# Designed miniproteins, single chains, continued (2), part 31

Each design is a single chain, and the fold is of that chain. pLDDT is the mean over its residues in the fold that is shown.

## One batch from the design tools (miniprotein)

Design m5115
Fold by ESMFold2-Fast:
Structure m5115 (fold): chain A 86 residues (1-86)
Amino acid sequence: MEEKLELARELREAARELREAAEAGDTEENRKRALEAAARGERALERLRELGPAEELDEETKELLEEALRAIAEAARAVEAERAAA
């Protein structure tokens, strides 16, 4: 549980950084920040999946995961849109 909660927090922080970088504008620095945050979030998510099924997580961990997944998905779409524009 402790490890799952820590991973969920790490995932949420990565998602927040990714969202902030995407909102800050179309600069090389912001793109690098978004990519780094996405990579950290993906690693934390994969690790969390290995620890067990989401259905067994407590309510707080579920909320953190849902928020983080949504933020990562939104930021991933923003990064993809930028790549398509290039």
Scores: mean pLDDT 67

Design m5116
Fold by ESMFold2-Fast:
Structure m5116 (fold): chain A 62 residues (1-62)
Amino acid sequence: MREEKIKKGEELEKKGLELEQQGDLVGAAYHYYRASKLYDEAGDYEKGKQLRKLAEELAAKA
């Protein structure tokens, strides 16, 4: 279960990065935020916090 959440978090993080590179800051923020929740649920609170902060910063720029 935890490993599956980490894998899904990694997939969402990758999708967020792709959207950020395309200039879709809102889409990137959404995916980073979703990834942050999965990392938090997996117990990786540091990674979750980093991604949530990134999502908030990108959403503010959009």
Scores: mean pLDDT 83

Design m5117
Fold by ESMFold2-Fast:
Structure m5117 (fold): chain A 110 residues (1-110)
Amino acid sequence: DLAEKIKSMGETEISLADTALRLLDDPSVSPEDLAESLEIASAVSFTISEEYLKSKNPELQEAGKLLRESSRALREASRHLREGDRAGAREALARVRDQGLQLVALADKV
């Protein structure tokens, strides 16, 4: 089911953002390790976005655009963490969460 696929992707992005935001406040977690994890997540979202954008299905194309924006925001969060900018990382992760919410909303229209 296309709607279930898009919804699952949105829920994954929300969960990723919520987990990363929690780990930003955990002093036992290295900013470098968190940055590396976000960079890996960015690469995964980018790869899926490329696949979706090649689809002839308009809903998958819209999902691909949202995943592309999420990938960019994850990469920005990773960069901010490496630079010691926790506030910038938090703003970027908030955008990842918003893109996840938009994916869930898109699934309701399919």
Scores: mean pLDDT 89

Design m5118
Fold by ESMFold2-Fast:
Structure m5118 (fold): chain A 70 residues (1-70)
Amino acid sequence: SLLEQGKKAYEQGKLEEAIELFEKAYKEAKESDKKLRAEALALISEALYELGKLEEATEYSKLARKILAE
């Protein structure tokens, strides 16, 4: 899956590639798949934290929490 490919890229330190794969996973996920959508956004947040993009990471974390609260 795109999510698994993104996790592999993250583990290899390919943070920008991981973010792109997680964004694709989010966009291709069914709207009803809240868990997958939230996980993809949370993983984007973690990759952004590793890149030092704290404000962007915080925004993605908030979006992930919002989806789970739906």
Scores: mean pLDDT 85

Design m5119
Fold by ESMFold2-Fast:
Structure m5119 (fold): chain A 89 residues (1-89)
Amino acid sequence: MEITLTFRLIFPDGSVEELELTVPLSTTIGEVVDIITEKTGVKAEDLLIVKPDGTRLFPDPSRTVGELVELLNLKSGDTVTIEVVEPSP
């Protein structure tokens, strides 16, 4: 089973970039993060997942997209908000 999710990246300067991915639920969060870093140039450690209640989570690369879907109560076509933190020196 596959899911389509839009990853909405909010940068420190207030700019926004959206990336739509269709992936199997068995895909690891680490693989999704790798795709985001490849397309945006942002490092994995600079990404925070933002829940609807404002709680921020570090992406767990060992977990699956299916586990993220359960955690955030996501459906196909939903948006996952990601905050990009300023790059560490």
Scores: mean pLDDT 81

Design m5120
Fold by ESMFold2-Fast:
Structure m5120 (fold): chain A 71 residues (1-71)
Amino acid sequence: MAQELLKQAEEEYQKAAEAFHQGDYDTAVEHLNKAAELARKAASLLSGEKKQQVEEAVKRLEAEAARIKAL
């Protein structure tokens, strides 16, 4: 279900934040990419406003991964 995928995406985002705070930027990018993939799968199961909100979250996750990768 979409809620389970969103929960898994949040868990991956938390792992990315922990890796970033430890200076492990490669691991942070990997977890952000996993979070974005799970959020995309969730968005495909959603509709309307909630789908749009999740799609915007995916764009933000991708932007964060790109910024960290540039470090």
Scores: mean pLDDT 87

Design m5121
Fold by ESMFold2-Fast:
Structure m5121 (fold): chain A 66 residues (1-66)
Amino acid sequence: HHMEEKKRQALEELYRLYVAGRFFEAQKLINKLKKDGSFTDEQINELEREALKRATEELKKRVEAA
C-alpha cells in the first residue's frame, strides 16, 4: 500500500545520505519525516536503524578492502 512505498523511498534516501557521509542532511530528513506525520516515531526509528546498519556495513567493507 502507499505507506510501504513511502517507507521504501525514505529508507533508500537515508541510506544514500549515510553512505555519502551527509549526516546533517540525513538528520534534517529524519526531522522532516517526524514533523510531516506520515510515519510514526517507531517507523522512523526503524528506518534510521536499518539505513544506518546497511550504510555502516557498506562503509566498513570499503575501509577493510582499502
Scores: mean pLDDT 80

Design m5122
Fold by ESMFold2-Fast:
Structure m5122 (fold): chain A 64 residues (1-64)
Amino acid sequence: GSSEIEELRKKIEEYKEKIKELEKKLEELKKKGAPEEELQKIELEIGILEGIIGILEGLIKLLS
């Protein structure tokens, strides 16, 4: 129903906000000269969240 689609859209927005926070953290860590392993960990976390968003967008398309 419309309520389920609204919940999925809300989750997508929450994950997009988390990605923005992680991107800012990544920039700050690069500026501080953090180890490559720490940078790669955040990049992986961003990639996972982007994948989740893709799945949720696919679900909205199926439910629409």
Scores: mean pLDDT 87

Design m5123
Fold by ESMFold2-Fast:
Parts: sequence; C-alpha cells; structure tokens
Structure m5123 (fold): chain A 67 residues (1-67)
Amino acid sequence: SLRETAEAQAARILAWVESRGASPAAIEEIRALIAEFLAQPIASEDELWARLNELAARVGEILERDR
C-alpha cells in the first residue's frame, strides 16, 4: 500500500540519518518533517514519490547545516 511504502521509506531515511551521527537537533527536525509527511493523505503513487523526493531534499538541507 502507499501508506506502508511511505512508512518504510520514512523509517529508512531516519535510520540512515541516525547512522551518520547527525546531531540531536537535526534528528528532531527530521523527525518533525517525517511526522508532517506521514500525517498528510497520499492520493497516488506519483504523489508519494514526488513527496518522498521533497522530503529527501529537505533532509539533505538539514544535514548540510548540521556541522
């Protein structure tokens, strides 16, 4: 299902961020983004991947600032 794919991909992103030694502040910000992503309904597979790409880009921006 779209929900199961969204949850699995979000969990994978969080695990990867934690494995990279991101700061507690960065992890908290990323958890908030993931919660926002999972709170919104997803109407299609195309929307799922578009929103996952947006999430990944925002996570990358947070990690780039986390120095």
Scores: mean pLDDT 83

Design m5124
Fold by ESMFold2-Fast:
Structure m5124 (fold): chain A 69 residues (1-69)
Amino acid sequence: GMEEELEELKKRAEELLEELKKLGLPEEVIEELKKALEEEFKKAKETGDIERVEYVIKILEDLIEELKK
């Protein structure tokens, strides 16, 4: 169900933020990303639309790949 899907996405987002922190992203930027993700998860829970959360996670994954270069 949606709650299980949101929990999986939340876990993925937390893993990506930890990776970004290890790659040297400033703590201030990590906190801004956490806040943005919390707002997107809140909207997904209210609307049932997880596509936006999935899109944000894809952006974070793309950012990690860019920083690894």
Scores: mean pLDDT 82

Design m5125
Fold by ESMFold2-Fast:
Structure m5125 (fold): chain A 78 residues (1-78)
Amino acid sequence: SNTEKGLELAKEGVRLGQEGIKLAETGTEEGKKQAKELGDKAIELGMEALKVGGKEAVPTAIAAALLGIGARFLAGGE
């Protein structure tokens, strides 16, 4: 269903965003590069989850986007 699909996309986005933040926290150039890539993917998955729909997916989709933004912010401190 659209609700299940949206929630699964949002959960994957949260997972990638959290991984991105951890990589950015290493402070290495490689970690920052990977954090940007994972952050971008987390934002994309969060936005896709919002488009697919389901009110139940909205909080997790927002969390995915915010975690992705956080990963990019921490990595983009160049």
Scores: mean pLDDT 84

Design m5126
Fold by ESMFold2-Fast:
Structure m5126 (fold): chain A 95 residues (1-95)
Amino acid sequence: MKYSDEEIEKVFSFFDKDGDGVISAEELYEALKELGYSDEETKELVETILRLADLNGDGVIDFDEFKKVVTGEVPLSEEEKKKIDEVIEKALKKL
C-alpha cells in the first residue's frame, strides 16, 4: 500500500469536518478548496470521488469506502488514480 493506515486515517479526518465518521459532498468540497483547488476543479473532483467511493449509493463516503479508493481496491483509470494521489498528497502536506 502506497500510504499507511495512519496516513489514510489522517486524510479521512481532514475531510470529515463534523467528525461523524462520514464525508459528505459539502465537506469534501470545503476540504478540497482548502487544498488550493479552483471552484471548477473542486466540483469535478467531488463528482469523481463520490462516483468512485460512494459504493453504497447513500451520498456520503465512510472510512471503508475511502480506504478502498485510496488503496486501489476499486477500478481506477490512470487519470483518476493520478487525481486521487494528488489530493491525498496535498492533504498530507497540509497536515
Scores: mean pLDDT 77

Design m5127
Fold by ESMFold2-Fast:
Structure m5127 (fold): chain A 56 residues (1-56)
Amino acid sequence: SMREELEREVTAAIALIKAYILSNGDREKMLEIFREELRKAGLSEEEIEKFLKEIE
């Protein structure tokens, strides 16, 4: 549903903000934290890969 899609987008945005803050400018660490935060939030591996491709 559109609500579930929006909730996933919001979850990804929050995860990215956390990853940015916790990585202290390390891009590789940021991507690792982002992936882990999405996994903890219950996203599937397919959904995680989709969001990672968006930030390249």
Scores: mean pLDDT 82

Design m5128
Fold by ESMFold2-Fast:
Structure m5128 (fold): chain A 73 residues (1-73)
Amino acid sequence: VEELLKKAVEAAKAGNAEEAAKYTKEMLEALGFGDMAESVAKMVKRVAETRGGEAAAALIRAVYEQYTALKAE
């Protein structure tokens, strides 16, 4: 899962919104949140396209922290 986080963040920073969204979706599916994965991936793509790669990278990291904490419950 950490590898998918790295790929998503690197793609976002590189300006590749599609790859950032793809790896974010795969990361959430791997964490067991497949039902949320599509919606969150679309949000990441929109943020990368409208606010830039650094904003998308920050969102991806926040999503990872939130969902890993939720999974621990």
Scores: mean pLDDT 81

Design m5129
Fold by ESMFold2-Fast:
Structure m5129 (fold): chain A 82 residues (1-82)
Amino acid sequence: MAREAAELLEEAVRLLESLYKQGTPLDKIKDMAIGAVREAARLAGAEELGDEYVEQIKNAKSPEDVIKAVREAAERLRELAE
């Protein structure tokens, strides 16, 4: 499940990068990122880790910071799968 959760967030990163290129507002990018992180954390049974990255995303000031937070969450979930 942690590998599947990491893959979900890796796909979410690609989607968020596409939305950023399309000029999607920061608030919508944050909402989508939060949804993806919560779902991935649920799949991995890592809700505390999910809450940590949701907070980081809420505090992000740019789409780049949001995408970075989702990438970091994906990396941590991939490490937990090993």
Scores: mean pLDDT 85

Design m5130
Fold by ESMFold2-Fast:
Structure m5130 (fold): chain A 92 residues (1-92)
Amino acid sequence: SMSAEEAAQEAAKAAEKGGAKAEAKVEGNTVTIKLKDAPISVQFGALAGAVAAEYAGAKGEAKVKGDEVTVTVEGETPEVAAKGARAAAEGL
């Protein structure tokens, strides 16, 4: 099984491949992916990623402010957070 930190790093790499600058962190059961200089395609990918995290059983949220996006994935457990973050990475 993938760790939440590994999933967060995959999400950051997916966003960077799309042209954004990405930073990811894990705190407890919460994965936060912060994007800067995000092209509109990456912004839509982040929204899709948040929805995908919800389908994986986590709580997913994407906040867009100009070309900055913050994706937050929160799980009931670290394993759920990791599954949600992986789903978010696949959406990005």
Scores: mean pLDDT 84

Design m5131
Fold by ESMFold2-Fast:
Structure m5131 (fold): chain A 78 residues (1-78)
Amino acid sequence: AFKQISGIKYLDEKENEELVVAQEVDLGDKLLVLTFDGRVYVVDKKDPSKVERLPLRGIPADLSVPLLLDPRETYAAA
């Protein structure tokens, strides 16, 4: 199973849907969140209600950073 790092529930307010998290990656100040359908989001750790969707697709990977299908967006937060 892919690992969720936090117990935080994420809500896409525009869709009024709770995100079904496949993988979380800790980027320091932010979390990268990947859903099972390949959507990628960035969440602020200090304000987890601020969910931003990235214009890229991701494939979850076990114990590692998700593989991104858009190479321009790999490691958006270095």
Scores: mean pLDDT 59

Design m5132
Fold by ESMFold2-Fast:
Structure m5132 (fold): chain A 56 residues (1-56)
Amino acid sequence: MTDGEIGGAIDRIGTRLVALHGLSAEEAIAAAAKELGISVEEARRAMRVAGQNLDL
């Protein structure tokens, strides 16, 4: 997956986990990273890169 795809997947999974389990944003990011099989550091990096790609 590209960094943009990882960032988007984390956002979707994290939002679902917050809604279903009441997790904090940090807990949701960690859980989403685990579900995708990546590290929390890699997840945060991918989210940052995805944000930069949307910078017009």
Scores: mean pLDDT 71

Design m5133
Fold by ESMFold2-Fast:
Structure m5133 (fold): chain A 71 residues (1-71)
Amino acid sequence: MESPEIVELEKRLDAADLTPEQKERARELIDKSREYIKKAVEAMEQGNFEEAKKYLEEARKYLDEARRILA
């Protein structure tokens, strides 16, 4: 899904003066966040709002960790 926050983090990743290892770690965190957002959307479509809420919470944690690496 096209999340503005994820697109912004990907641009930061490309522009960041980081080692390849740090960039790879940030990418993994962004990818994990994408997977959890996808699961949250699927849960919402199924009417499982409790599961969707938990998946969004996990996605936020991974995005926050990615931002810390890119800070």
Scores: mean pLDDT 80

Design m5134
Fold by ESMFold2-Fast:
Structure m5134 (fold): chain A 94 residues (1-94)
Amino acid sequence: SMEEVQKKIEELLEKAIEAVKNEDYEKARELIEEALKLADENNLTGLLNNFRLLLEHEPDLETLAEAMGLSVEEARKFVELLREVSTEYFESLK
């Protein structure tokens, strides 16, 4: 179901956040890529648009860090990885 897919994506992103905390950036990238592919394969257009908007906007890192339980530098790294993976993924669709 759509709810099960959304929950799986949330779990993948939470695992990616934990990987960033552990400085396992390669694992974080893989988890983000899996989440993005799953969102695309299931036509979750709202979530896909959020990934695209991240390429055009810099989020408030302090607010994001507080929301995710990260330091500002960990939040910065997570956003960097989200942008890199999203750029690579959307470029691969051309």
Scores: mean pLDDT 81

Design m5135
Fold by ESMFold2-Fast:
Structure m5135 (fold): chain A 104 residues (1-104)
Amino acid sequence: MPAPSKEEIEEKALELAERALELLKKLGVLNEEDIELAKKLIEEKPSLEELKELAKKADDGRKAALNIYGVYRQIIEPEEVDSEELIKKLEEEIKKLEELLKKK
């Protein structure tokens, strides 16, 4: 199979980020406000420096939402990281969250 296009990578990253956020909400890690924050970050695409400042002031739930957006951001705008490798890592984390939800 040919390498995925930039648009395909961005769509896959968005799908995985939304799925991870939904699983964390079902696990009770994120509340509705944390999900809304993550969605706003995906829409507004703040810099990694802005995300670091938000993370310093965030509780554990908000940090989880910020981390998911951070991975999404690195996939769509990589400077030194393989986007396919980041997608695989995000897929592995989603599988772990699904297993945790299954045991809950």
Scores: mean pLDDT 66

Design m5136
Fold by ESMFold2-Fast:
Structure m5136 (fold): chain A 74 residues (1-74)
Amino acid sequence: STTEEALAQIVAVLAEMNERMKGKSLEEQIELLEEAKARIEEIARAHGLDAWRDQVTAELDRKIAELRAQLEAE
């Protein structure tokens, strides 16, 4: 199904991002999360899953904010 195809692609994007984040600075991790967010938005849009896209991107935005707070605290 369209949802299954979109989910598989998003799982792959998140797995690649998590691997790339290992050993990276907080700034580089934020950049990788922003890249993953853009790719996920495109996948969701291509599959017509706008409501689901909004939820997933909101979670990524929260993670980016957490990392930015950690960077500022250091």
Scores: mean pLDDT 80

Design m5137
Fold by ESMFold2-Fast:
Structure m5137 (fold): chain A 86 residues (1-86)
Amino acid sequence: ATSTVTLPAADAAALAKALAAIPGAEVRVNGKPVSAAEAQAAADAMAKAHAEATVTVAEDADALTFTVTAGDTTIEVVVPRAALAA
């Protein structure tokens, strides 16, 4: 299933940072794999530049994928279901 919500960019950035901090989560900014620190910097920059962001959540059997988009910045966080069960 896929769900999409529009949030204040500050709230979307906080969500992206929290998700990137989950052990085992994979993070990409504009399609590039990044460290959690780089994802945090991108989220902070997004929140400063934009008023609103769109968060899309996609579910599959193995993972939840969160995509946070504002303007030209896209932060994707893939959280394995095994990481959520621990």
Scores: mean pLDDT 81

Design m5138
Fold by ESMFold2-Fast:
Structure m5138 (fold): chain A 65 residues (1-65)
Amino acid sequence: MKAVTLRVAGQLHASVGDLEQAVELYAEALRLDPDDEATRRALEELARRAEAAGDLATAARARAA
């Protein structure tokens, strides 16, 4: 339950453009459930989105998670 809750919270933050907070929430979810494919894919999409927006620091954090 905790990993899913964090992933959902991350999705909500991403939807409002708060990519840095979304990355933190997804990274925490992935720490609790390293096999969560949905969270991994969400981090990859966030890294791509942050990179496109010129936010290289957030993109790097998402790729390192």
Scores: mean pLDDT 79

Design m5139
Fold by ESMFold2-Fast:
Structure m5139 (fold): chain A 73 residues (1-73)
Amino acid sequence: MKEELIEEAKKLREEHEEALREAAEDPEVAEKLRRLEEETTKKVRELIEKGEYEEALKKLLEGLKEAARLALE
């Protein structure tokens, strides 16, 4: 399950890498992406500290999906 979540995260990043890069050229979108990254990183760190590694990976996937949504809007 952990490996499956990591593979999903890699695929999402690869599929949306160009869109994310283009979106980051817009200052408003770049700020939203930065805030999302900060919140996601904070939550993932909290879950890792609790030993909830699978939940941390799910949270990372949620963050990546939301970033892709923002980039594609």
Scores: mean pLDDT 72

Design m5140
Fold by ESMFold2-Fast:
Structure m5140 (fold): chain A 62 residues (1-62)
Amino acid sequence: SAATLARVALAEARRVLELLRRGEISADEAVQTLRKAADVLAAVGADEEAARLREIADEISA
């Protein structure tokens, strides 16, 4: 369902942000995963959450 896809995408986003905070993954890997999660959120109509993850990814990649 759309709700399940949104929940999974948000959980994955939180996981990679935690791993990035701990230095356990690269910034490039985190940005890639966040952008993929944002695409899933946009596809299911969670546009506000998608925009937020894209904004975070852009800040990390700057």
Scores: mean pLDDT 88

Design m5141
Fold by ESMFold2-Fast:
Structure m5141 (fold): chain A 59 residues (1-59)
Amino acid sequence: EEEELQELSGKMMEAAAAGDIEGARRYGELAAKNSDPEASEGARRLTAGLIEAARARLA
């Protein structure tokens, strides 16, 4: 469901913004599990980007 994916993506972004890299990864995996193959690849790339941005800001 699109709404479910949006909710999980939001939680993933919130976790990344808070510096909770592990939490962001967990929400990204949940979004991928509930999506089709194309959406799961997008969610994985989004999670990686957010983790990288969070690390760059903290460094």
Scores: mean pLDDT 67

Design m5142
Fold by ESMFold2-Fast:
Structure m5142 (fold): chain A 63 residues (1-63)
Amino acid sequence: MKELAREYVKAIEEGDIEKAVEYLNKMIREAQKKGIPMSKVNEMLVEAKKELAEKKAAEEAAA
């Protein structure tokens, strides 16, 4: 699940919208199948997005 969230965020950063939608759908379907609440999936997405934003901010500050 966390890997799918990171892959989704990376695909968005790369501008590959089709791949991002694919990973998002896989996350939702796997969460439903395993009984993981959507609030937990949302936490994973927020965490992955925060990690990417922190890396981007650090690069921008260093540049």
Scores: mean pLDDT 77

Design m5143
Fold by ESMFold2-Fast:
Parts: structure tokens; sequence; C-alpha cells
Structure m5143 (fold): chain A 83 residues (1-83)
């Protein structure tokens, strides 16, 4: 099921879960998953507000999860220079 695929992605990391959510948005999120997706987005937003470092790491992980290794590497360097 889609819920099982989302749980599998979450086990790999929040970045991979976010890629899966983005794909679901393109297809239309099933009603049964809307609350689950909303809760996960709230959790991600909360982590970003609590820690700049956590937000930066999530951005890098999301780039890596979607296979954009070049962007992930550029983000790492950018955040390192910003500190």
Amino acid sequence: SLKEKLEEAKKKGLGEAYVFIDELRQRGIPDELKEYVDELEKEITKRMRESTEAAEQLAIDYAEARGDKETAEKMRKYFEEKR
C-alpha cells in the first residue's frame, strides 16, 4: 500500500519521505493519507524552527534522496561557509 511505502521511506530518512510526499502531490494525495502527510509536514516544520542545523541537514538529505548529489554537495559547502 502507499502507506507502507511511505513508512519504508521514513525508515530511510525524512528526506526520502519528503520525496515520496512530493510524488504523491503530483498524483493527488489519497484522503486516507492526507492527515498523515499533514502531520509529517508539521513535524518537519517544527524541526526547522527548533534548529537551523536540523533544517540545513534536512535540505541536504532531501537533495540526496532525489538523486541530486551535486546540489547536496553545494548545499553542504554553502551552509559551512555561512557558519
Scores: mean pLDDT 74

Design m5144
Fold by ESMFold2-Fast:
Structure m5144 (fold): chain A 68 residues (1-68)
Amino acid sequence: MLSPAEIRAELDALIAAFKAAVPSLSPEEQAAAVRHLTAYFRERFKDHASEAELAALQARFRAEVEAA
């Protein structure tokens, strides 16, 4: 089981990597990356986080990528 700290660290690393890649991506590629990462989060963490925690992780990712 992943700890909350490990889940947060993995999410923060993915957000940082996405933000670093954004200037090199088209809007279509950015949208595809967001869809892919959202699906990845659901599958990756479904056994390590509650439904409410998964929803919060997805909301945080979307907020961070919109701010980029």
Scores: mean pLDDT 75

Design m5145
Fold by ESMFold2-Fast:
Structure m5145 (fold): chain A 62 residues (1-62)
Amino acid sequence: SIEEKVQELLRQAMEAASRGEYEEAARLYDETADLLKSLGKDEQAERLRKMAELLRRIAEKR
């Protein structure tokens, strides 16, 4: 199901972040946000996109 895929992507994103792979984690959060939006979970999707943006800023060390 889409819900199961959301859970799996979130696990992968958290695992990538724990390894310091912030760009990969951000990509996975964006993919999860797209799926959540398709389920009508717009607020949750927006929160994940903001997390992805923050992770990319950390990765870029701006």
Scores: mean pLDDT 85

Design m5146
Fold by ESMFold2-Fast:
Structure m5146 (fold): chain A 84 residues (1-84)
Amino acid sequence: MIEKFVEEARERMKLAGASDEIVEYGVELVRRALEEAENASKEEAEKLVEEVGAELRKAGASDEAVEEAVGVLTAGLNKILEEK
């Protein structure tokens, strides 16, 4: 399940024009957040979305690439939280 969202984040960030370095960093942030969300509260999962977006912006990702990565992460987190 997590791999599907990781691959979607990779493809969408590439389409948004992100460099390979930013794409791989963003993919690792998304993967880590989704893995952590399995044991996180809903409030903690919402903070993970904000943290991933902030880290990508600090790394130099464009607003478009950040929005694509955060969108995929949010969809994955919502699916995990619905199953709790």
Scores: mean pLDDT 82

Design m5147
Fold by ESMFold2-Fast:
Structure m5147 (fold): chain A 80 residues (1-80)
Amino acid sequence: ELKPSTFELDVARRELEAARAFIEDLKKKPVLTEQEKQDAQALVDYLRRRADEYAKSSDPEMQELAEEFRRIADELEKLL
């Protein structure tokens, strides 16, 4: 299997940063709208799919990304 490119790792890091920012914004809201709940659930599903893809890699850096994506997805889902 090919090792992750610098671009691929950069994309993953930006996705995690954006997800963390989204979670922090949701935590500041007293009530979530139905649209915000739907957007959050879609992001959870996306993050879990990305984690599953990274977990299939034999590269330990990709496996670490998989675990981080799962942790962020779990944190976001707990807010719903």
Scores: mean pLDDT 80

Design m5148
Fold by ESMFold2-Fast:
Structure m5148 (fold): chain A 70 residues (1-70)
Amino acid sequence: IKELEKELAKLEAVKAILQGEIFFLEELIAKETDPERKKKLLEEKERSEKELEEVERKIKELEEEIERLK
């Protein structure tokens, strides 16, 4: 259980970083007037959103595993 809790903490940290990146990219997109740069920022945001979804899935799996072991 303790090792799974440590792994969960690591994934939560990665989730926080990705959420911060997405928020920062949203602010840049809102301020960006160049269509080409805006498109690149949107593509970066989409990649970060997909990565966040994967991390959230792993967190849910670990939370369910920890709950089963309790």
Scores: mean pLDDT 82

Design m5149
Fold by ESMFold2-Fast:
Structure m5149 (fold): chain A 71 residues (1-71)
Amino acid sequence: SEALRLAREAAELVLRAAEALKQGRREEAEELARRAEELAREAFRLAKSEEEREEIHRIVGEAQREAAAAL
């Protein structure tokens, strides 16, 4: 689904933001995080079922936990 595709793209940007932050590239990290938030919001907007919303939460949440662990 389009919603899950956007959720996966948001997850990728979350991980890239964490990597940029770890390397001291604060402005790049902030921009990547902002874009990730925008994609996640769009994913939830396009979600057609509660199950799809739960999967979006899982995909993005897992990336956020991995990002936190990497910092």
Scores: mean pLDDT 88

Design m5150
Fold by ESMFold2-Fast:
Structure m5150 (fold): chain A 58 residues (1-58)
Amino acid sequence: SSVQRQNEELLQLSQQISKLREQLQQAQKQGDTQTAQQLQQQIQQLVEQVQQLSFQRS
């Protein structure tokens, strides 16, 4: 069913967000402001995608 595909997609997005958040913490610790800003934007976009998929399921 399509539910299995959606669950896989949500899992992939969640893992990607977690990795980006780890990278963001490292960038902030190193004082790499430019990389930190880029990572924050990427995280925001992925969070929006998760929300959109969740609303479609609801």
Scores: mean pLDDT 81

Design m5151
Fold by ESMFold2-Fast:
Structure m5151 (fold): chain A 55 residues (1-55)
Amino acid sequence: LEEEIERLLRELERLDKELQEALAAGDLEKAREYIFEISEVTLQIMLLYMQKKES
């Protein structure tokens, strides 16, 4: 569980960097795709934290 959360946090960091690069390049379509991916990864992390807390 904790290892899974750690992997997702690393993925989130990668996506944040790619989002920043897309925004700097003015590529709004790629930026939108990365925003959606970040949202999904963030939701998964939250659900795993809730699962850990509730046992």
Scores: mean pLDDT 81

Design m5152
Fold by ESMFold2-Fast:
Parts: sequence; C-alpha cells; structure tokens
Structure m5152 (fold): chain A 55 residues (1-55)
Amino acid sequence: SAKEEARREIQRLILEAFENREDFSFATDKVQEVTELAIQYGLDLAAVIAEVKAS
C-alpha cells in the first residue's frame, strides 16, 4: 500500500540522516522530509524512529 511504501521511505530517510548526522543542514532537511511524510500518511514518526534505532 502507499502507506506502507511511505513508512519504508521514512525508515530509509531516517537511516540516511543518522549516517550523515555530522552535516547539520543535511540532517535537518531529512528530518523535515520525514515529518511531512508522517503527517501526510498519518504515521507515528516517533515509533518509526524507534524501529530504525532498534535495527
């Protein structure tokens, strides 16, 4: 489903932001993108972030 694809995309973007966290501008832009996707698809962003960290 589109919601499942959006959730996977958010997980990918979060992981990418963690890998590039020393670049403040890059990390900020990725956080903004995932926030917008989470709002659009009604996803719990905190839960998705926790899943990425647990991996």
Scores: mean pLDDT 73

